# Designed miniproteins, single chains, continued (2), part 2

Each design is a single chain, and the fold is of that chain. pLDDT is the mean over its residues in the fold that is shown.

## One batch from the design tools (miniprotein)

Design m4035
Fold by ESMFold2-Fast:
Structure m4035 (fold): chain A 112 residues (1-112)
Amino acid sequence: GLSTEELIETLRGLAEGALAALDELIAQTRDPEVRRRLEELRERVRELTARALEHLRAGDWEGLIAALGELVRLLEEAIEIARRERAPQAVIDQLEGARLGLEALRAELEAR
């Protein structure tokens, strides 16, 4: 299993990848309403990542698992938007990679 330090680094890396992909998606989105929703999703991902890291440092596994579940859901919505907007496959792959990584992390924590 991952140590607390390895969990922090993994979560940070996954979140940074997701935020980078969201920034690329926002930059190429022309529809103002879709762009606004993506900007809202980006801010929620940032907030939930900070909250997840706080739960992790506090040893609050229940709070961490809940925050990871919400992050996965936000990324699922972002992936659906990316597909509808016909985003580059690289952006979709980066978002899916982050979602799968967060889901794997959540599953490992639930198995403890």
Scores: mean pLDDT 89

Design m4036
Fold by ESMFold2-Fast:
Structure m4036 (fold): chain A 58 residues (1-58)
Amino acid sequence: MSQLTKEMVAKIAKEVEKQREEIKSLDPKQREEKLRQMQKKNQEMVEKMDAERIKAYS
């Protein structure tokens, strides 16, 4: 991988780590709820990106 790609990966990893630390600080019940919400958000983001991609082609 190029140097630039490594920087981008590091940036993403840093953001993921921050989110993980926030989750770790939460009450176990809130932690599960937060994880569920984050999974739903990620799924919706992927679907939205996919929809925009289809829109560009269609």
Scores: mean pLDDT 69

Design m4037
Fold by ESMFold2-Fast:
Structure m4037 (fold): chain A 71 residues (1-71)
Amino acid sequence: DIVEKAAKELDEVLREGRDGGGEPIKTLVELGIDALIEGLKLVKEENHERALVAIRPYLSEEEYEKVKEAI
């Protein structure tokens, strides 16, 4: 539920061309890397690259590579 809601909000932010999607990204990151990966899989494929750019400031390099590899 929370993951689906955050993923939908992130998709809408990315579609509108707004930066960051800070609230949905923080929600997914606070739930953990596995929740972030599941949330990103629910985001439209065409928005995955934008989502990866948006999440980068919230993750270490190792965490970012793990997320990028998983989606």
Scores: mean pLDDT 76

Design m4038
Fold by ESMFold2-Fast:
Structure m4038 (fold): chain A 68 residues (1-68)
Amino acid sequence: MDKAIEAGRAVAEIVRSSPEEAARLAEKLGLPGEWGREISELARNSRTDEDRQRLGSLVNRVTNELIE
């Protein structure tokens, strides 16, 4: 489960370092404009199973688009 948090932190770092890439991913995935902030907050403060599931779902969606 810690892998989801680490992946979330990696995605948050990409969002922070490349805002243009973050905007493209949001458009491609139909995510709200604050999705990068949501991932960053969940990666930092995931304390419940629900938070971890949410983080894992968002990270999987973003990671699949980055690989493609």
Scores: mean pLDDT 65

Design m4039
Fold by ESMFold2-Fast:
Structure m4039 (fold): chain A 92 residues (1-92)
Amino acid sequence: MEEKIARARELLREQAARDLATVGDEVEPEERELMRRIAAGDDAAIEELLLAMWRALRERGVTLEELRKRAEENGERMEDMLALMEAVIAKA
């Protein structure tokens, strides 16, 4: 379990760094700051992002069961991301 969570955290950090390099100034200042914190390895920022994403998905009617099915269809990286999301939800 911890290995999947660690891989997902590294993936998010790398993705945030790539997004910062390409997104430009159309992003809101608070979103850009969150990306900067994630790229720097701030675990609290990663948890903040995932909790916000989970709340948004819940409001759209997306369930954990549906996310798990999609993760199984889209491979190991999505499964690692789901494991991290579930850990964050359990803390909240």
Scores: mean pLDDT 76

Design m4040
Fold by ESMFold2-Fast:
Structure m4040 (fold): chain A 62 residues (1-62)
Amino acid sequence: SMAGEEVERALREGGSRAAGAVARRIADEHGPETARKHALEAARQGLSGAAALLWEAARDAE
């Protein structure tokens, strides 16, 4: 999904802190279940860093 690509771009451009902030924003705006769906999509696309950060943000949003 676009969310996974956005997090991966932030990770490449700004490192884990920037990517974590983007993932947290997604979880806060759309809820933890939607963030988990984005994490699974990112994992399927091979965006392992983005997937991990989205999964962590979803867990923290619970």
Scores: mean pLDDT 84

Design m4041
Fold by ESMFold2-Fast:
Structure m4041 (fold): chain A 104 residues (1-104)
Amino acid sequence: SADEVVDLALARADRLKDRIREAKAENSDNPVKVKGYDEALKIIDDLKKRLEEARAKGASIDEIVEIAHEKYKEIIKALGDNYLLQAFVLAEASEVYLEARKAK
């Protein structure tokens, strides 16, 4: 169901926030990296808000996937050269897309 896709995406967003917060703490002396991580965290909060709004208005699975896809691209860009975190975002996104495909 669309609800299951949103629930998975929200759970994965929270896990991604934790990972980015850890990376931010480890790089607290690097202002460029901290700025990128702060931007990524803001994008994730916006993703969570848009997913809940989409759920409330009965959005389709395709609309939910489109929202998630746009936000995941923005998150990857904000993370810059942190290839490990970028790979983690891609893995989380893949899980959400597979659940969405299964729900159709």
Scores: mean pLDDT 88

Design m4042
Fold by ESMFold2-Fast:
Structure m4042 (fold): chain A 97 residues (1-97)
Amino acid sequence: SLDELARLVVAAKRFLPDEVAQEIAGAAGLYVQAMKDGPENKEKAEEALKRLQEVIEKHRDAFEAGRAWLDRERAENPEAQKRIDEETELYKAALES
């Protein structure tokens, strides 16, 4: 889901260079935009998804670290969950803009 993707990216950016985080945001934004444009943009959505998957696979270690960080913060720090939710909503809004 977009929510899970946004949460994972917000977490993973803590383990990624800024340039790579921007590349992921760009690919994710293209995917979200293509999905909004409707079924006539299916090929563009598939191309954007492929690009996003390639970037995630290239930086799999950072995404694995981000997921582990999210799981730990959710378990150990209730205030971190609120902060992560707020960052996730801002990231989703940016992708949808």
Scores: mean pLDDT 75

Design m4043
Fold by ESMFold2-Fast:
Structure m4043 (fold): chain A 61 residues (1-61)
Amino acid sequence: SSVILGVLKKDLGEHFEEVRELAARASEEEIPALARELAEKYGVPASSWAGALRALRELGL
């Protein structure tokens, strides 16, 4: 959905392309580790990054 994509791009801002690329390559089992890495780099809870990664994977982007 273009609406969901727009919301994710707004929320992720400058990190959108990095997170999108990770989501495109990630399996479900890799998401917790990637979310922790993003939380360590940029702050915000790992649960927020995990949600963004799952949403982008669901969109196939």
Scores: mean pLDDT 76

Design m4044
Fold by ESMFold2-Fast:
Structure m4044 (fold): chain A 82 residues (1-82)
Amino acid sequence: MENEIEGLEKALEAAKEAKNVDEAAGAAGGLLSMGQASKNKEASEAAIEGGEKGLEYADKNDGEKAKKAAVEGAEKALEALK
């Protein structure tokens, strides 16, 4: 994705639409990758935090917390870029 905002909007949508732990883990992993590639410090930190926390909760089979962490991280990253 060439547009960081578009990528984060897609990551947010994936997180919101996650129906199970595996889908939440996928969304969190995508968010983590977006954060690692970001040149904006605030967006990077928010996306990495949300992605890492989402993956930690998914590893513990907590799909609800994994989804919430990914959604919150993506929303904070988008806010930092807008």
Scores: mean pLDDT 82

Design m4045
Fold by ESMFold2-Fast:
Structure m4045 (fold): chain A 68 residues (1-68)
Amino acid sequence: ARREELLQQQLQQLAQDLQELEQALEDANADRELIQSQLQVCQAACEALEAPQDLQEQLLALQQKLQA
């Protein structure tokens, strides 16, 4: 229970961070390097938290948008 709650809170924060990065990508248009750096931090968090597939797919989708 405690471990699950902590993990859910951290995953919820990660999802929030990814949502903010998606918004920043639209608003900034030209700040790809900054967004790339933040996505690398989110990738490390996904590894550390053993994030579920949903969050990993969301991270991958943002990385692909940045690379396109």
Scores: mean pLDDT 75

Design m4046
Fold by ESMFold2-Fast:
Structure m4046 (fold): chain A 78 residues (1-78)
Amino acid sequence: SVEEEALKRAEEIIDRVASSPSFEDQVLAAFLEIAYAIAKLSGDVAGGLRIMAQTAREFGREEDAAELEKLRDEVEKA
């Protein structure tokens, strides 16, 4: 499903952020993991992706935020 594909791609983004050695990126990865877990538990995948994108942008990761917004748009179009 579109939601399953979006969640898989979101996991890839989280793994990329988590692979960064900076403490700030590790903090961001933890916040993204929390939002991801809530998205899965609630079933609000689009809402979870929106929060993840906003958080990534606030941490200065504009490209990761743009990818998360694109995934949200794909879920909302389905």
Scores: mean pLDDT 88

Design m4047
Fold by ESMFold2-Fast:
Structure m4047 (fold): chain A 85 residues (1-85)
Amino acid sequence: MKLSEEELKELKEKLKKEIEEVRKNVEKEIKDLEDEVIEEDIAAQEKRLAEIEKTTDESDEATKLLIEALKEAIKLVKELLEKRK
């Protein structure tokens, strides 16, 4: 998927906001979940991300931005889980 420079900037800003919302939502949702359940979901998301990365073309800037956002979201969940242990 090819984006204009304007669309690319808008997507980056949108992804930053989405990541911040994920942080807030995850803090709420994980409060009542067992660590093992969260760890299994993280592992599943990491596997999906790895498969997407393998098949992503260098020309697909939109997918690369989504991959970066997903990596950041996974890191946030891991940090929140580690802090509560």
Scores: mean pLDDT 72

Design m4048
Fold by ESMFold2-Fast:
Structure m4048 (fold): chain A 88 residues (1-88)
Amino acid sequence: AGMEQLLAEFERASAEANKLFQELVEKENQMSPALKHALLLSEVFGNIVSSHIWEIDREGVKEIEELRKRYAEKKEQQMELKAKIQTL
């Protein structure tokens, strides 16, 4: 492939990585206040609330972990494309 194709692929990968990063930041910001409130309730009420907090935490953590994984994969793709461009 020509340099223009590799540059276009790099630009696309960069845009996708940036989008995933924004989604990750938004998810973490939205989750932080709710998680802090849930943890406060668990401290006050003990094990009565802890099971529900654990369930909510699991689902949210899974979403964040998936976004982090996808972001890492796009960053790896960027690095691979950058290396290919640099060898031209």
Scores: mean pLDDT 71

Design m4049
Fold by ESMFold2-Fast:
Structure m4049 (fold): chain A 87 residues (1-87)
Amino acid sequence: MDGEVEIVGEGDDGTRIVVRGKVKDGVIVEGELTVTRTNSDGSTVTRVQMVEGLTVDQLLGGFGPGRYEVVFRSEEGEERRVVEAEP
């Protein structure tokens, strides 16, 4: 199944996660993971990481406790789900 995935969420520690990627046969073939963390001094650190070769569920399993919204878009339509990640 070919399409695009977008994951947006926030960990219980306040870490923000954004994933955007292309999916082929249920696997992310071209993806970008953006992680933003706020330091105690109010500064933010943003890290950008390439993601490839994982399913959406495998990627979600790597996130910390928090709430994540998953949106899958294809020519056939759009699917949305919310995932509550536990430790």
Scores: mean pLDDT 78

Design m4050
Fold by ESMFold2-Fast:
Structure m4050 (fold): chain A 89 residues (1-89)
Amino acid sequence: MTAADMARQALRELPAAAEEARRRGDDELAALLEEARARLEEGLAAGDEEALLETLLELHARLLRTGAGKSEEEVEAAVAKFREDLAKA
C-alpha cells in the first residue's frame, strides 16, 4: 500500500474514531484526530507522499500512546513495524 492509500483509509476511519473519543470525553484525542484528518486531506490534495507518510506515522504513535494506553516501548515497536510495512508495499 502507498502512503496515499493508507491516508485514504485513515480518512474513512478518522471521523468515527474522533466521535468515539468525544463520546468518552477525550477532547484532546478528538482534536488530535481532527488535526490529522486536515493534514491528510491537504497532503492528498498536494500529492505529497512524504508529508502523508510522516502524518500517518505521527498519528499512529499518538493513537497508541493516548488512545490505546500503550507503553513508549510498545509504541516504538509498532511505529517501526508500520513504517516497514509501508516500505514493503
Scores: mean pLDDT 74

Design m4051
Fold by ESMFold2-Fast:
Structure m4051 (fold): chain A 148 residues (1-148)
Amino acid sequence: SAEDVADRLFDSLLKHAETWAKTQRPVMTLEMIEVANELSAADPAVIEAVLRAVEEALRETLPDAEIEIEEVIPGRMYALLVRRDGKLVIDGLILFGEDHVVLALILDRSVDLGPVREALEALGLELVYSKEKVVGDLLVRVDVFRLP
């Protein structure tokens, strides 16, 4: 299920959160790639709309930040990297399935993801599952959205 995918990504990010804080290197594990390869490719129009909504919401929330969205697995997985003053403040994955979108993120606790959630809900996506844990000055979070 999408919740099982989210839980596996959440556990993988938790294992790497402390290392991420020290190294400032994007986290990408074989487990994350294996999980993404279990998904069916999403509609390209849905992918474009979701990625645009995430980027625009983050630019509004963090107008001085450098936002990078990179295709890792076509139609399935995109890396989200956000830097403020040269420091990584968000390191995450956006995963697409046939009927869901999963956001799996390590982020600085100063970052407000409310606008990202609101932008996705404005596209008709429904938040059906969310899980978070504080690790020092970091938040590890997964959100599962159902497509309309």
Scores: mean pLDDT 84

Design m4052
Fold by ESMFold2-Fast:
Structure m4052 (fold): chain A 71 residues (1-71)
Amino acid sequence: SRLEELRERERELAREGRLTAEALYELGEEYEELGELELATLYYGIAALKGHEEAKEKLEKMKEEYKKKSE
């Protein structure tokens, strides 16, 4: 519950450009582990855009799972 609220809050902060690339990457990892691939992909995407190399690599793998959603 609190984790979900935090995720939504961070999401809005990210859209407003308040989150740094580092913060976005860390949040992406947390949400990815929770199984929220769509949000993890979003956070990784923004972090990668900011130049975060690890986020870019995570994003690539996450997008493969999210885009295809292999059964």
Scores: mean pLDDT 72

Design m4053
Fold by ESMFold2-Fast:
Structure m4053 (fold): chain A 82 residues (1-82)
Amino acid sequence: EPSVEELIEEAEKLLARIEEVIRKEKDKEKRRELAILGASLAILVMSINLAVKLNDTEAVEKYKKRLLELLKEAKRLIEEVE
């Protein structure tokens, strides 16, 4: 099971990759899909960081599970457009 820090690092790397793919993607609908996904990942990373700062272990666990799910979805979508 990856740590919260490892998941955040993976999400940050994936956000950079999403930015790169958007730059090369010509389909407006695919770009929109990627942009929405990137925004969702960024918001979730911020939410986890805030929960950690507040020592809210319940919120950290909840957001960690959601981040794992979003990372899987993001990897699938990136694979489709690359």
Scores: mean pLDDT 81

Design m4054
Fold by ESMFold2-Fast:
Structure m4054 (fold): chain A 74 residues (1-74)
Amino acid sequence: MVKGLENIIKEIEKTDDIDYIITLLQLAAKEFEELGLLEAAAKLRELADRIRSGENISKEEVIEFVREVKEEVE
């Protein structure tokens, strides 16, 4: 169980700050890189970059994506 990812999902659910959501996704990606899960880390960074570039991705879609990645690595 990756304890940090569940906490990151909770923080995303509590915030409407897009910059903070991007920061949380980058933190999750860094944790996966440190675990050697490079593909999962790349997926999270790509999502963060898409949000930063102005793609209209809903908060719910972000949360589901992070949950999907978490389940793929557990």
Scores: mean pLDDT 78

Design m4055
Fold by ESMFold2-Fast:
Structure m4055 (fold): chain A 56 residues (1-56)
Amino acid sequence: PTKEEIEKAKAGYRQLIREGAPPTGEAGLEKLRKLAGLEDKSHEEVKEILKAGGLA
């Protein structure tokens, strides 16, 4: 993943945590994809971006 993708994922992840909707499971990954502007990525790719950012 790129640094920009990791930063987007981190921002979206933190926002979802603050809203009380942690990005867990497939539904959580889908919410993160849309919120972070990563809709061009699969759930598996989003998971890899989170892992690269230390969030998974």
Scores: mean pLDDT 76

Design m4056
Fold by ESMFold2-Fast:
Structure m4056 (fold): chain A 107 residues (1-107)
Amino acid sequence: TTELEILANESSDTLIRQLATHLNEAHEALQEGNIDDAIDSLREAIDISNVLVLKGAVFNDRDLIDAASEVEKHLVLALEAAEDGDLDTALGHVRSAQASVKNYLES
């Protein structure tokens, strides 16, 4: 059982790194005014956050569920804002998602 939990945690770390990469890509795209690239990066980040929420639920990792759910919430709002052309609001939500990832990794 312990070995399975370790393997599960390693997989989550990989997903979190991918999430952080897509959040950075979305941040840069929004700052450059590249809406299409921002939307693509936001959609990838949302998919990863959904997988992390499910993974947290399967392994009863409440800190992961809370962090990934908060990230997903902000990413959905960022996507809606970006689709409406409200880049400042979208960037604000991406920054909130980045802060949630950072807080989880520093915990």
Scores: mean pLDDT 84

Design m4057
Fold by ESMFold2-Fast:
Parts: sequence; C-alpha cells; structure tokens
Structure m4057 (fold): chain A 70 residues (1-70)
Amino acid sequence: SLDFHKGIYLLLNAKNEKDLEEAEKYLSKVDFSKPTVEFMLQYLLANAEAFGLSEEAVKVIEKFLKKGTA
C-alpha cells in the first residue's frame, strides 16, 4: 500500500525525531496483521545494518510488529 511504502521510505531515510514521527503516522494506517507486511518488517529488522536503519527506526519497527503479533 502507499502508506506502507511511504512509512518505510521515511524510516530508512530518518535523520531526526520529526522524520520518525512522520513515518509512524503513515505506518499507523497499515494493517500489520497481514503476513506480507509482517515479513517485510521482519526482513528489515534482520538486515537493519545493511539498510542503514538507526536504533530509533528499529524501535519503531519493533513497536508495530508487537502490535500485529502480540
């Protein structure tokens, strides 16, 4: 979905807290119970260093995974 792709793009390119907040706004519109979305988030976490994810971006991904798989 557009919201998912926008949210992930913002996470991958986040430079400050404002960028992370914008990413969360887009991601909050996404259904994280969907297997394809869950798999993409898990893949990003497993390869966080390769994608250049910040510690803060990793925490945002973990937060949304917890909501979908709790």
Scores: mean pLDDT 77

Design m4058
Fold by ESMFold2-Fast:
Structure m4058 (fold): chain A 94 residues (1-94)
Amino acid sequence: SKRTLTEKDKKVLKVLEETVEETVKRLREEGNEKLAELLEKAVSAYIEYAITGDAAAREEAEKLGTEAEENMSEKEKEIIEEVVEEYREKVEKE
């Protein structure tokens, strides 16, 4: 990586990967494959940006994130918020 990652940064990235995996699984179970794919791609681009500092990766993450929001229902938003809150606590426990 082009950036020096702290142990806390590495923990955050691991929890983010686990959060995305669980979110995508739940969204697929609800039948929204398109939203699941958009979130996977958006987070992958965001992680690349976080590691490399590549502005193109940030722009791709923002674009994909916007498309995900446009394809998101209130129920799907609640699913995402629930998973994020659960995994946020895991990041705070160091």
Scores: mean pLDDT 76

Design m4059
Fold by ESMFold2-Fast:
Structure m4059 (fold): chain A 100 residues (1-100)
Amino acid sequence: SLEELWEEIMRLLEELLRLLGSALTPETEPLFVEFLQLADEANRAFKAGDIETAKAKFEEALRLAEEMRRLLVERGRLSPEQDARITRLLEEARRLLEEM
């Protein structure tokens, strides 16, 4: 169902939040705050039945997560294992979003 698909997306988002949040730098902290806001807005839109807005906000959140991943890798803040895990989570989240 659409609800089950969204629940799975939100689980991936929570894992992304945990991994990215554990490695924050001064440069990535503002991006992380914006990521949290967009994720919340996406979830609120979905609960209101506005699927198009939910998808758009979630897509924007994933773009910020990818930017944070790149910056954290450049600063040596992510292990190769953490980088690979974040990359897989981003790919899975984008695939599930396309299923909606």
Scores: mean pLDDT 87

Design m4060
Fold by ESMFold2-Fast:
Structure m4060 (fold): chain A 67 residues (1-67)
Amino acid sequence: MSLDVRSAEELLEDGKELAKKAVELKDTDPSKSASYYTAAGILGAEASFIGYDEVAEEIKKLVKEAA
């Protein structure tokens, strides 16, 4: 297996954490929230590009709910 590619589980966990931080910071620091939201979106796109469609959809749902 390619070690230079993040695992589906790692991408999902990272995406969930970033989306959660975006939501939590939305009220306190909108600029920081936007950064986490963007990072989560990038992870979702990366998961889709790699072929982890289920992970990409889960991250996208969390990001859309955060927005």
Scores: mean pLDDT 74

Design m4061
Fold by ESMFold2-Fast:
Structure m4061 (fold): chain A 85 residues (1-85)
Amino acid sequence: MEVEERKREVAREIGAKAAREVMLKKNSSMSEKELEENAELFGEEVVRVLEGKKPKYPIPESEEYKKAIEEAKKKIEEIEEEAEK
């Protein structure tokens, strides 16, 4: 179902954005390639957590990641409510 893919895409984008913000704060010298690779990994982990699955990699305990999880949950709920009509 397209709705499930949309939920996953939104979760990936929110997770990736949060990962970039955290990495830039901790490692100002990190390369753009490293930022992109790590952001993609954490985007997928946010999807797993929101689907109720066990993550493959530990998500860093930070306020930015906690906010990202909450933002992703809210967006997913909005998508589900709109889909139920």
Scores: mean pLDDT 71

Design m4062
Fold by ESMFold2-Fast:
Structure m4062 (fold): chain A 94 residues (1-94)
Amino acid sequence: AKPSMDEVFLLILGVLTLLDERHGDDAEVQALRDELAALAKEMAELHKAGKPVPKELLERAIAVLREIRERTADDPATADMADRAIAALEGLMA
């Protein structure tokens, strides 16, 4: 089934929460966390305004999540949440 934008935001919030709890001392991971948070905020503002989220923003969020997954590969909980967020974003673009 095609995921909802609200489901995507919940998954991204899950990733952000795990990064804050488990990777707060990793400056490179925190930079990716801040970039993901900024992208999620921009997407949420568009969604709240009833505007379509541009494919370019979805693709940028996927790219950041893929970098997060690679850097958190030793943390299965964070990596799994990132994979779920990626799959949901890809589902919105299909």
Scores: mean pLDDT 87

Design m4063
Fold by ESMFold2-Fast:
Structure m4063 (fold): chain A 97 residues (1-97)
Amino acid sequence: MEEEFLEALEKGLKLEEIKEEIEKLLKELEELKKEADEAAEKAKATGDKEYAEKAKELGKKILEIWIELAKILLEAGINPELMKEAIELLKKALESG
């Protein structure tokens, strides 16, 4: 009983520690998505290659943040098999774009 309680407390403290890091990354992701959507919309409206390239660059940054988020979750022991698969898929998407 005492060992189970201490293990649960240690896991809870680690989750609180990574919570702020996750919230920071999610906020950065939301800002980048807004900029990418605006750039993509301008590229479609104007046919301007500069907006298309900006949307592509922002898309790569979004993928990099998703990889970082998945790595944090993997290190925290949150669904490690799924996180490993997600990281590999996201890396392949980044290499292909």
Scores: mean pLDDT 77

Design m4064
Fold by ESMFold2-Fast:
Structure m4064 (fold): chain A 67 residues (1-67)
Amino acid sequence: GPQLSPEQREELVARLQEVLGLSRERAERMVDNAVALGFSAEEIRELVERSREDPEVLTREGVRRAV
């Protein structure tokens, strides 16, 4: 599956904390789960930005990818 650089992972964790108000632990878990489901850094970044207007988009797309 895709792998994130440490810099990409930290950036996405910080964005999830800012956009969704998640703790660091929850944000890290969400990023790691998305990577495990085959999402690229670019796809995760797009979904995080989309979550500003649709907070459930990450969960919905994660479920769609998991099946």
Scores: mean pLDDT 82

Design m4065
Fold by ESMFold2-Fast:
Structure m4065 (fold): chain A 96 residues (1-96)
Amino acid sequence: MTEEDYLKAAEEFVKAGGGHLTEAAKAIVQGREDEAIRHVERWLAGATGLRPVSVETIKKYLPKLTDEQAERLRELGVNEETLKALYYVAKAIEKK
């Protein structure tokens, strides 16, 4: 799957509303990383069996986060699929 395929999927996801994940991406684009983390927590609420990732993986997708903010996302059990979706949704929002 190409970067363009991921961006198209993210644009359709945003158009469909995308819930807390879209709100998290908007907060990231606006430099409100702490608000973005709260939206990710709400997106992950009730999710079980997710494979947590390292702080290094989190910062690969969200390089503007502090180590403390990245550790908070790791503790919430964020998985790589959610991080990848958040990254491309944020790019789709930035592109207009």
Scores: mean pLDDT 77

Design m4066
Fold by ESMFold2-Fast:
Structure m4066 (fold): chain A 98 residues (1-98)
Amino acid sequence: MFEEKAKEIEEKAREVEERLAKNPLAEATEEELEVIAEMYVYGEIAKKYNLDTLKEVIEKIEELKKDPEKRKELEELFEKALEKVREMQEKAAKAAAE
């Protein structure tokens, strides 16, 4: 179950990394920014709960979603991550506009 989700996320992360190498962050689509933000949230959850594998992170996120308060915390983390990624895109766009 979670192994399939981990594989899908790793594949999406790789596709975004390959596209960013070819198509810089300044030109990234909203969908690509959302994928980057999602990966950032996984990293923060891994750090917070001292998890070593993507499978453990996904299992923890599904556990947290069952708690209404923890689910809201996850939603806030995603929104904050997306905002940070958008700020990074704006900085990249300003650098590219020189």
Scores: mean pLDDT 76

Design m4067
Fold by ESMFold2-Fast:
Structure m4067 (fold): chain A 84 residues (1-84)
Amino acid sequence: VTRFEAAGEGFQEFRTAEEVRAWLEEAASRAPADAELFVFYSFPSDPVLHVRPWSPELPERLEEEMKEKGEDSVEIAVFAEVPV
């Protein structure tokens, strides 16, 4: 059995890849050992919630998607999937 546990303070708003990277790295460092991390994100004008596994290129990908959508920010939360 697995469950999801919040690895940070819930959804936070960011405006740059650098801000996203710093926050995601902090969230990852606070996650339980051996947990698989998932990043949940949405844009303010887009009601769709997106989910991606944690990866080093994700901050730059999110900044690229913001530019493509004409958004100035992204809301992000990290969850850890842990076995029970």
Scores: mean pLDDT 71

Design m4068
Fold by ESMFold2-Fast:
Structure m4068 (fold): chain A 79 residues (1-79)
Amino acid sequence: GLEEAARGLVEAASQGNREEADRYAEKFTELAAERGIDPEVARQIARAVVRATYEHGVSPEGGARAALTLADDLIAEAA
C-alpha cells in the first residue's frame, strides 16, 4: 500500500536507482490520492522526498516515515 510505496521510493532513491525511484514516486502519488490527498500535493511530497534522499542521503526508514507522516497529516486535515 502507501507504506510500501514510500519505503520503496526512499530505498530506490538511496541506492541511486532513479528509474525505480520514479516508478515508486508515481505509485505513492496514486495511492496517496486514493486516500484523499490532492494529486498535485501528493506529487510534490514524492518529489521532495526523492530530492532530499539524493541531496542529503536520508535513510530509507527515516525518509519513508517522513513521507508517511506528512501524508497522514494531510489526510487528517481533509477528514
Scores: mean pLDDT 74

